# Designs tried in a protein design run: designed miniproteins, single chains, continued (4). Part 27

Each design is a single chain, and the fold is of that chain. pLDDT is the mean over its residues in the fold that is shown.

## One batch from the design tools (miniprotein)

Design m12972
Fold by ESMFold2-Fast:
Structure m12972 (fold): chain A 61 residues (1-61)
Amino acid sequence: SVEEFRKGFLETIEQLIKAGYSKEDLERVIKVLTRLAKERGISDEDIEKMVKEAKELVEKA
């Protein structure tokens, strides 16, 4: 489901932040996860929301 994907997306970003990955590496991971979401047929609107949330997590770190 979209919600399950979103949860996994955000949890992945949070774990990588905790592991000390750079902002550049986190941005690359966001791009990869965005592509996977598109391939799974998730709407552009839902993808935009997930990306916004992920970027907010990176900015707060």
Scores: mean pLDDT 85

Design m12973
Fold by ESMFold2-Fast:
Structure m12973 (fold): chain A 94 residues (1-94)
Amino acid sequence: SGELPEDLKLFSEGVKAALEGKYEEAVKLFEESIKASPEPTATQLYYLGLAYAKAGKLEKAAEYLRKAYKLAEPVNPELAKVIKEELEKVEAEL
């Protein structure tokens, strides 16, 4: 691969941190990925929401999962379904 866009590099680093159980680090990396993106994607917002949930920050998790769902719903029904199921789990713990 050539030079990876900054947002994709940060997103990849966030995924690695999450896989290593470093959820607070994953949150920071996903937030920086979103800031580096001209237009944040449903996938970026979904992963940030998941990282917040695993970090125990359920109100922030619900906020970002709702944003992810709104973006995914018109264009990616399968992702929207997964996001909705995760949002319902997070909201049940609030």
Scores: mean pLDDT 88

Design m12975
Fold by ESMFold2-Fast:
Structure m12975 (fold): chain A 82 residues (1-82)
Amino acid sequence: MSLEEAEALLKEKRPDLYASLSQPLSSDEVSAHVARMIILSTALDQSKPEVAEELRILKAYMLVYNAKHGIKLPDVPVLPSK
């Protein structure tokens, strides 16, 4: 998804997370987000639409945060699914 799409998604689904983007994350908070993405990427959780949506929101949050704060986090491939 694009940066603008990611921001729009956060504003619509998680305005609380969008508001928190103005605050810098600690290294522990960054590690927690990465760990959650790894957990959500497991095959068992991906079968549930609510878990897939939460993973999409978390990827959008990380994308927007990296762009605003210039922090390089682990690569998150956000490719359009066919």
Scores: mean pLDDT 64

Design m12976
Fold by ESMFold2-Fast:
Structure m12976 (fold): chain A 87 residues (1-87)
Amino acid sequence: SEEALKALEEIRELVLEAARLVKEGNITGAIGLALRALGIAEELYLKGEITEEVFELVREAVLAALKGDEEKARELLEKAIEEVRAR
């Protein structure tokens, strides 16, 4: 699923930027990016292009990012990308 991998790379960029914005005190900007990332993930899930497990990993990564935990967000997103690559 090349489309799912490209979308997850966009989600990764949005989520990691949201984590940076939280650390800078830009909560409004962080929420905007988080909602965009979740919207992309929800579309992929509804189309059947990602599993529920991958969607949950993205959701957990967004929550970690909104808590300012960039390292945990990155780890969860890498796991989501690996799950999509692994058959």
Scores: mean pLDDT 88

Design m12977
Fold by ESMFold2-Fast:
Structure m12977 (fold): chain A 88 residues (1-88)
Amino acid sequence: SNEEIAELLRERAEELEEEAERALRLGKEKGKEELGKRLAETLRRAGELLRELAEAVEAGDEEKARELLEELGRLEEEMRALHDEILA
C-alpha cells in the first residue's frame, strides 16, 4: 500500500541521519573533515527528500514523486563520489 511504502521511506530517512553522523566521524578519522561534512549534508538532504517522497506517495502525487526520485538519484551519485574520495 502507499501507506506502507511511505513508512519504509521514513524509516530510510532516519537511517540516513545515522549515516550522516558516521560520515562526520569517518571524515575526521581520515583527515578529510570538509568532505565528511559535505557527505553528511548530502545524506541529510536525501533524508528530507525521502520524507517529501513519503508525503507524495501517500497523496498519490505521481509527478512530484518522479521529480523527487530524480533528485534523490543525483544525491546518491554525489554521496558515492564523496564517500570514494574520503576513502581514497
Scores: mean pLDDT 90

Design m12978
Fold by ESMFold2-Fast:
Structure m12978 (fold): chain A 64 residues (1-64)
Amino acid sequence: MDEEEFDREVELALALIQASVAKLAGDYKTAAEWYRRAAELSEGIDPELAEQFRKDAEEYEKKA
């Protein structure tokens, strides 16, 4: 297992947790920022997943 890839996956999990917390608080702007971070972290792992997170970020930004 690549140590850099493992660290990136951990950061991705934390970003998604932060996005979920922001959504529950009704803070859609902060949720959008965390989904953008998740998209960046996913680009090196799964480009299709990264594209999904970008779309989620845009949707939440529109709700903010």
Scores: mean pLDDT 79

Design m12979
Fold by ESMFold2-Fast:
Structure m12979 (fold): chain A 71 residues (1-71)
Amino acid sequence: SLSPEEVALLTEIGRALRAKDYERAIALLERLREMLSDNPEAVALAEAAIEAIRKKDYEAAQRHLLRLATL
């Protein structure tokens, strides 16, 4: 399960994505990935979310964030 700090960061990532601040969303996802580095599934989901944003697939990015929130 994610810590309260990790959940707060995930919430800020979602806000950045909704605000179309994609540079901030990627930067926050990179930080979340570092915080979750001991969890390979969480790292893979964070990397998938970053890739989705880079491809402008924002719905896929949101789905990856939702899955991260359920770990």
Scores: mean pLDDT 86

Design m12980
Fold by ESMFold2-Fast:
Order: sequence, then C-alpha cells, then structure tokens
Structure m12980 (fold): chain A 65 residues (1-65)
Amino acid sequence: EEALKALEEIFGPETAEFLYSRLKHLGASDEEIAKIKTAEDVIALAERLGATPEQLAHLRRSLAE
C-alpha cells in the first residue's frame, strides 16, 4: 500500500513495517501515515493519537536504529 511504501522509502523496509503496524494499532489512517516525511512526524502523529510514554519511547528507539 502507498502508506507502507512511503515509510519504506524513508526508513527502510523492516523499520517501515514496524512503524506502520504500530501506527495502525494506534488508529492512524493510511492518509496520515502517507504524510510522514521525518522521524519527528512519526512521533508527532503517535502523540496526537494518544500513544503512551512507553509507546513513544519504543518508536524513538526504532527510529534511532
């Protein structure tokens, strides 16, 4: 899908799959995910969707790898 492919272009396939799955579980739409351009956009979207501090820490760690 377009959203997953957009993440793959930025973060690579393994990180993209993880981020896509996590954001979808938080309730993100494919349109919101497709708008992501940076690691900060991932964190900002997760925060808007009500991610816990623990979930945000996990996302930050994945993006730092």
Scores: mean pLDDT 79

Design m12981
Fold by ESMFold2-Fast:
Structure m12981 (fold): chain A 92 residues (1-92)
Amino acid sequence: IEEAEELSGEEMKKKLEEILAKDPNNARAWENLGSIYLAQKDYEKAIEYYEKALALDPNNARAWWNLGLAYEELGDLEKAEKYFEKAKEILE
């Protein structure tokens, strides 16, 4: 995920955490938090937050694809492939 904003990842994380403290059912905020951790190469945290986003919105193909990317970076190619297939099913 490429970030076009000058805002630091830490500032973005704090803003998203404040949003989620008020509305923990905001699937987009969980997805955005996952994307920040993915960009910072914290793949374990990215996975945790994408899983939260997908628990709220299981039809989010982008979150499934990014979950696959995180597992690929961790070397779990079998899980990566399963999640890429999930994303493709939704986009089909």
Scores: mean pLDDT 82

Design m12982
Fold by ESMFold2-Fast:
Structure m12982 (fold): chain A 80 residues (1-80)
Amino acid sequence: GLREAAEYTEKAIEAAEQGDLKKAIEYLEKAHEALRPQRGPLVDEALAYIGKAIDAAEQGDLKKAIEYARKALELVREAL
């Protein structure tokens, strides 16, 4: 649920900060899966930011991937 989404998003940020984009993408995908069955405006916005973080990471844009993942984490924590 929300707690698992927050944990995976934190792990994705850590992986990205270490330059491990593949691992960051894997954790972001897990965060998206954990968050998908949840409902609400904060959840919908967090899902959008996780999607943007995955797209940025796939393009090799580490800075944007971390920025979007941090925004998603803030929203998930607010929804908790």
Scores: mean pLDDT 85

Design m12983
Fold by ESMFold2-Fast:
Structure m12983 (fold): chain A 80 residues (1-80)
Amino acid sequence: SMVQQQVAVHELERARDLAVELAEKHGKPELAEKIAKIFDKAIEAARQGNIEEAQKLLKEALELIKKEDPELYEELLKAS
């Protein structure tokens, strides 16, 4: 439904903003930029109703965060 798509978009937008803010606070602006790009693709997929692609891209962003900064990953999960 359109309502479920809009909820997914809002959740991804909030996760994006939080992840970017935390990466910047950790002194990792290049990681913040990479995270933002992957989340922007996930948000666009969700807006198109492609929830499977949005979930795949979200997983990719989280795996990147975990690989580059495991402490940031744990902080993000606790805040979510």
Scores: mean pLDDT 85

Design m12984
Fold by ESMFold2-Fast:
Structure m12984 (fold): chain A 61 residues (1-61)
Amino acid sequence: MKYIEKGKELFKEGKYWEAAGYYGQALGLNPDDAEAWRNLAEALRKAGREDLARGLEERAR
């Protein structure tokens, strides 16, 4: 299963926390994927976890 594709599918369905989990798995395999970092932060923010999104934005610098 392609984690990024599954994450995007879940995000479109409004399952933001599950989408964040799949984006996290994708980044475990490819940490240089800047779009996956951005998608993870957005999914966490929409899931109400702005604290986690901020931490990721700092790490993506």
Scores: mean pLDDT 75

Design m12985
Fold by ESMFold2-Fast:
Structure m12985 (fold): chain A 117 residues (1-117)
Amino acid sequence: SQIAELQAKIAALTAKIKDLQAQLKKAKEEGDEAKTQELSVELARTTVELARTQTQLAKLQGASQEVIDLLEEVEKISRQEYEAAKAGDWAAVRKLTAKIVGLRIRAIGLLIDEELA
């Protein structure tokens, strides 16, 4: 099932993000600037892929246009975060990460409301 394949991909990408975050923390603690940059870019790239996959799954599950629009905005901001990470702009990365979290919370809230309606 395409739905099952997308769910498996989301689980794998989520696990990869957790592993990359742990590696990034260690690289920062060790003062390895080159590895910190490499891992930050890979983390941001993986976050873009997660956002795309979540949008695809939502469309296949018949989520509302409002939910789909929020997930597409997450993908757009994730791409901006990826560009900021490649540039080493940590202030922009932090600001964009906060926006992504806020949009994901809104999307989850709408999905819960749709299930309860």
Scores: mean pLDDT 84

Design m12986
Fold by ESMFold2-Fast:
Structure m12986 (fold): chain A 77 residues (1-77)
Amino acid sequence: MDRALALEDELLAEAKKRLLELAKTASEEEVKRAMLEELRRIGERVVEELSKYDPELAEEVRRLLEERFARWEALVA
């Protein structure tokens, strides 16, 4: 669990840097799409890492993220 959380924090920090740079020149629509893409990528990486330590919890988190991202993508489209 701890390693998955540390990975999430690291990936979020890197994604935040990229999104802040993008926000200087891109439209709000472009930034929103980039944010969703980064969050999906981070979620997938966290689930992959978590599955090494707790595969049952990783499966539950994966399902929750899939539902959540489907809803967010529908709102942004």
Scores: mean pLDDT 74

Design m12987
Fold by ESMFold2-Fast:
Structure m12987 (fold): chain A 84 residues (1-84)
Amino acid sequence: DAKEYFDKGVEYIEKKEYEKAIEYFEKAIELDPEFLLAYVGLGIAYFKLKKYEKAIEYFEKALELDPENEAAKYLKEKAEEELK
């Protein structure tokens, strides 16, 4: 299910296998397009790959689902900082 794919994505983040993490977070979102934490996970994985514009896009998607999500706000600001 979506949660199982999300958990695998997190495991791959911990292993620093960011491309595999992206694959599993994308599978989670395919099953649950409102899975806020999977969008945050995609943003983190792209951030770690230094794809900051892509990271910002996914943090923005998370904030569309929950504008008060502190993790997405903070991480979006950090990604924007990297582009300056």
Scores: mean pLDDT 90

Design m12989
Fold by ESMFold2-Fast:
Structure m12989 (fold): chain A 83 residues (1-83)
Amino acid sequence: MEEAKELIEEAKEKVKEAKKALEEGNFEEAEKYGREAVKLALKVEELGKTEEAAEIVGELIKAFVKAGATEIAEKLQIEAINA
């Protein structure tokens, strides 16, 4: 329970870092933080927090699509589905 909460908070922090990198036009750094957020979300899902994990991934993908980084959004979505 406590571990899931910490992972959710850490994943949300990585989503925030990815959004900041996208706003700065640093797509390489945004992809790095995005991948870290996906990995954390997958751990959250393994702990039974499927809804919270889906929300984290959804917010991340939406941010990349909104920024025009559609290819990176597709890669992150595939990583989230296939892990």
Scores: mean pLDDT 82

Design m12990
Fold by ESMFold2-Fast:
Structure m12990 (fold): chain A 65 residues (1-65)
Amino acid sequence: MKEKYREALEELGKLYRDVKAGKITVEEFQKKAEEIIERMKKEGLPDEVIKSLELTARSMIEKFK
């Protein structure tokens, strides 16, 4: 469980840096973040952990404003 959560956070962080570097768009970030969250749900991560990932992705999107 903890390892999957860390992997998801690392993936989100990489995507966040890619947006900041102009390698991907905010729209692409949103789509990829949703895919990561869906994958984590399918892998059976607890709702509490999924909610944490959703809040993290939302916070990152707000910073792109």
Scores: mean pLDDT 81

Design m12991
Fold by ESMFold2-Fast:
Structure m12991 (fold): chain A 89 residues (1-89)
Amino acid sequence: SFDIFKDVKDEQIEALRAALDARVPRSVAELIREILKIPEEHFEEALELIAELAEVPLSRLYDPASTLSPVERARIVGAIDVARILGRL
């Protein structure tokens, strides 16, 4: 459920954007987990929802952030913002 994302703050979305733009050799999933602070019991569901909204394969979220294109980075950040809006409805 998108309710997972309702408490994500603007500062967290901006921190994730900065981390993805820094092209660190860490998985996107690790960055999402640490920055968005999603509860562990909902983390797998959260990744599936992000991948669906971003229109990227779920496997791409397990790839290093350094391998993402600018379009993939924008889609992932945009997907989290959309998920947050849907969670607040």
Scores: mean pLDDT 86

Design m12992
Fold by ESMFold2-Fast:
Structure m12992 (fold): chain A 69 residues (1-69)
Amino acid sequence: MVSEGVKGAIDEFRRLALRVEGELQAEQLLKDTIKYAESLPEEERQKLLNKAFEEVQRLLDETDAEIAA
């Protein structure tokens, strides 16, 4: 039987890992999108950036929901 203390520590570590993973994924997506956007005309750049911010918000919301569960 795993002790309650060990299980609590594992659950806490898992929550921290999920938060870090979500933030890193959002940050990487934003960085890659900005670099690609620099090669595009202004109109296409704006559309791509709007999509990227939407996706970043989705990833952060999903990560927060998973942590809250």
Scores: mean pLDDT 70

Design m12993
Fold by ESMFold2-Fast:
Structure m12993 (fold): chain A 86 residues (1-86)
Amino acid sequence: MRAVALHVAALINAVAAEISKSLGDEEAAKAAARAAYDNAVKSAELLAKEGRREEAAEALRETARALEPVDPELAAELERKAEEIE
């Protein structure tokens, strides 16, 4: 399912952002964090369109938790979006 693939991509990018940040590559960390955010949002929108709103909210929160150590502002935006969708 396309939504699952996007959610997996979001988590992979969140991990990539954490690794890049640990290596001191601020630009790579920022790009990966943004990719994680964009993929998480697209995944949640597809799930919500299918009526799977609780799963959409859970997926957003999972990506938010992964992003919090790297980009707490993007993590907070994903948490807010999860509350709006649920």
Scores: mean pLDDT 85

Design m12994
Fold by ESMFold2-Fast:
Structure m12994 (fold): chain A 60 residues (1-60)
Amino acid sequence: DVVERLREAARTDREVDLSDFDPDRLTHDPELQRELDRLVEELAPEEQRRQAERRERALR
């Protein structure tokens, strides 16, 4: 669920609302933590590009 929300938000450049997500769940769910780690690696190139775009916009 949360992994799918993050992947979809990254794909559509939408901000994800995680106010209903309990961060303590990551401590008790190693499978979820592993899936999040994979998602971060999957999105790293796209995230770097977005950070460069945000920096360019901040300079204008």
Scores: mean pLDDT 65

Design m12995
Fold by ESMFold2-Fast:
Structure m12995 (fold): chain A 78 residues (1-78)
Amino acid sequence: SEDDAIYKEALELIKKNSYEIYKLVMEGKVDEARKKLEETKKQVDELLSKITNPEKQARLKKAIEGLEKAFEELVKET
């Protein structure tokens, strides 16, 4: 289904960008990592607008919330 394709695209985007954000924080580039996080949130929000399945929408929203929390904890520890 179109929803399945968009959902997979959004999950792959979150996974890829999470890794890039992690690397930027480890390199001391916290401002760049924060910009990448905000860009990722905007890109996922655009994909969310195309998804009609409410469970998939909820899962993506939780994935982004998890990424934000992980980022803030990583910055505190680094």
Scores: mean pLDDT 86

Design m12996
Fold by ESMFold2-Fast:
Structure m12996 (fold): chain A 68 residues (1-68)
Amino acid sequence: SLSSSELTVLGAQALAAGDPETAIRLAERALELDPNNPIAWYVLGGALRAAGDDERAAEYFRKADELS
């Protein structure tokens, strides 16, 4: 099975490919494995922003910053 770091990389790649829905699922799964992974919170925030949810994106960017 994939690690939190591997899922985070795949999430970032999905976001770069213009697929925020896949990026959200991958980042959420990464955070289930390691909720203290700041990069996964950044990927989740970026994906939510790309999907049009700027309010939740801002919250998750803050969470990533707190963990960095």
Scores: mean pLDDT 87

Design m12997
Fold by ESMFold2-Fast:
Structure m12997 (fold): chain A 55 residues (1-55)
Amino acid sequence: MERMKKLIETYEKNKKFLEELLKKNGDTMSEREKAALKKSIENSKSMIDTLKKRL
């Protein structure tokens, strides 16, 4: 249980960091870079949801 909670916290921190990066630098990023960040954010959300279902 504790390992799962720490893993969720790690993914939530990473997701927040990527969202802030996109917000601050989105206007100066290429479409490819924005797409990659959005995909990473989506993957983090999916992992968080999956891990929460297992709690």
Scores: mean pLDDT 80

Design m12998
Fold by ESMFold2-Fast:
Structure m12998 (fold): chain A 68 residues (1-68)
Amino acid sequence: PSREELEAEVKLALARMYVNILKTYEFSKEEAEELAERAIELAREAEPVFPEEAREVIEEARRALEEK
């Protein structure tokens, strides 16, 4: 894989980790918003390489935040 592809994969993996943490543990509203924003930003950076996966992670982050 290219360096760009590897960087995008790492960003998506990290974004998914933030979403899973947000879904698994209880946080204050401010903490939940911060985690969701980080996940969305990382997924957006990966979108040019993995558009479908990035969109799915962004949607999951938004849904997880709505549950808090």
Scores: mean pLDDT 83

Design m12999
Fold by ESMFold2-Fast:
Structure m12999 (fold): chain A 86 residues (1-86)
Amino acid sequence: SAAAARARADALVDRGRQLFREGKYEEARALYEEALALYEALGDKLGVAQVKLHLAAVLTAMGKHEEAKKLREEAEKLFDELGTLK
């Protein structure tokens, strides 16, 4: 179900954040990328925007600054599209 897929995506984000705090950046990245695919499949634009910010943070920690910047810009655009007021 869509609800089960969203719960799985949310759990992957929570686990990815834990791995990020532990310095396990490659593992955190993998879980965030899996969560991103689930939110995209669901059409959950808020979930997509939020997980792109988490991916940007892990990429920054890995020294991948240009990839991180692109994800932050994509997330900002999604948040702007979702907001009725800035």
Scores: mean pLDDT 88

Design m13000
Fold by ESMFold2-Fast:
Structure m13000 (fold): chain A 60 residues (1-60)
Amino acid sequence: RDNVLRLLREELALSEEYARLREAGESLAEIARRFGVSPATVSRRIAGIPELRARIAELE
């Protein structure tokens, strides 16, 4: 259980970092290049933030 919460919080932190970089004016391609992922991965992670937050809240 604690391990699941830790992993979810780590995923949320990374997704929130992607969202913050987007808000700062970085493109999906620039963020993707920085983290070694595809632009589609960055987009999906940002879009998944509300669901991820809900899952964490459910376990707290």
Scores: mean pLDDT 80

Design m13001
Fold by ESMFold2-Fast:
Structure m13001 (fold): chain A 75 residues (1-75)
Amino acid sequence: MAEAYAKGREEGIKLARELADKLGPVQASEEAYRLAQKYRELADKETDPVKAAYYRGLADGLTYEAIKLRAEANA
């Protein structure tokens, strides 16, 4: 479970960074936040605890990097 969450978080951060390289920090932050909400909804509906932990990790990683990107855009 903890491993699945950690893997999800790492992948979420990576995905948000890839979005930033393609879209710039403002659009990437918005898209990462949108994806994070989607993965939180998937986690809430998921019956498999390992898969749910992975989706929570993805959402948290995306949110963490989105906040960082938004801060960079506002600086």
Scores: mean pLDDT 84

Design m13002
Fold by ESMFold2-Fast:
Structure m13002 (fold): chain A 118 residues (1-118)
Amino acid sequence: SHMERERRRQEARDTVREVAKAMEEALIQSGAPEEVAKRIADAAYDAGLRAIDEQGLTPEEAAMVTIATGVDEAIRAGLSPETVLAMGEAGAEVLRKRGFKEKADALLSYTRDRAERL
């Protein structure tokens, strides 16, 4: 129904927002400048929202787009492998707490692989 679609879309937006905020906090805690952390989190958040609005992605799929974009932006910003991994772990933890354990594990594997190739 329309109400079910709107609820699912809202759940996806809430998930993307929570993931982006957790990633921003992890970046700041890892020593990234606040402006850099905010820029990365904002880019990741925007990508997640576009995935919801343009592709109709589920909460877990949109969160994966959010974290993958954040990882790409952090690497582009020249952040350390340890900082990139900490950011990805924070995003994956949001997914785990929301019940998406399998997707959280896949995302941690993806983030670790990308960080190790730096």
Scores: mean pLDDT 87

Design m13003
Fold by ESMFold2-Fast:
Structure m13003 (fold): chain A 67 residues (1-67)
Amino acid sequence: MKEEIEELEKEIEEIEKKIEELEKELEELKKKGASREEILEKEIEIGVLKVELAVKKLVLKKLKEKL
């Protein structure tokens, strides 16, 4: 169980880093005057990762509650 917690924490950190990268790319797209479609695609990618992050954080919380 502790090993599962450590692995999940690592996965959470990696997703958070990816979200930060995509948010930076989104800001650059907005500065370039990219199309609404390009901006929406990037926002959808960020949204999907944020949902995955929320699910993993919920699982982590439940695992820690059992210790």
Scores: mean pLDDT 82

Design m13004
Fold by ESMFold2-Fast:
Structure m13004 (fold): chain A 71 residues (1-71)
Amino acid sequence: SDLEELEKLEDEILRLLLEGAARSPEVAAQMQALIDERAPVVRELVEQGKYKEAVEEARKLREEMRAVLAA
């Protein structure tokens, strides 16, 4: 379900943030900025019952955070 996928993505996003923080404060700050920008959008979509769109936005956040780690 989209709800189960959201829970999985939230866990993955937290793990990425912890991995970034272990690498450097600068990487952690970049990831936190992405979370601060995207998380409100995901929350709004969830409140509207738009779970599929919320999953798509959470996946974009995950990919952006992965790109920060790869740089």
Scores: mean pLDDT 87

Design m13005
Fold by ESMFold2-Fast:
Structure m13005 (fold): chain A 58 residues (1-58)
Amino acid sequence: SSLERAVAAADRALAEALANTSDPKEKELLREIHEALLAMARAIGRLMGLPQEEIDRI
């Protein structure tokens, strides 16, 4: 689905960004941004009426 592709893209973007920094503050901010993106993905999943099992995979 488009939602699964968006989540996978967010996960890849986090992994790439984490590989390019050793600064703990930058790593913390990257993880916070990633969690916000996952929260948006879960929110749109709920609005689309996806089963809870599918939302829980995000």
Scores: mean pLDDT 88

Design m13006
Fold by ESMFold2-Fast:
Structure m13006 (fold): chain A 65 residues (1-65)
Amino acid sequence: SIDLEMGEAMARMMGSALGVEIETEEKDGVLHIKARVPSEEDAKILKKMLENIGKNTGAEYEVEL
């Protein structure tokens, strides 16, 4: 879907811009975004950004240290 494609594109763009590892996977029409960051502070910032993507696209996200 357009929402899935847009969510994936935004996740890839964020990974490139922030220099963090981001993986995306589609399961049953839902986009799952997984990111790994070096600190709790980075995790907090990234979670806020991914929350906006989730609200607009229905994507689910997970952030790890």
Scores: mean pLDDT 75

Design m13007
Fold by ESMFold2-Fast:
Structure m13007 (fold): chain A 103 residues (1-103)
Amino acid sequence: SVADEFLEGLARVLVEAGVMTPEEAQAWLDEFRAATAGLSDEERERLVIAYATGLAWRAIQQGRTELAEKIIELLEKYSKKLSPEVQEFARKAIDELRAALAA
């Protein structure tokens, strides 16, 4: 699913940035998939966008500008593939993150 592709991309960014180990990333992906197996694609998409948005805000607050940029780029890349209602949610989040990063 688009949510799974996004999560795998996010896990890669977090491992490359030293936020988590490859083992921690795999455990997190497995746990998310298990916890959300009963949810609709739209609900899973909303959860992954909300989670990534929170991580990007934390990165900005910590002065981790490169990490924040990589998460925002991932949000922009996958936003085009999301369901239309989730696309609007993602666009608002991206706009706010971009404004904060430019300030």
Scores: mean pLDDT 86

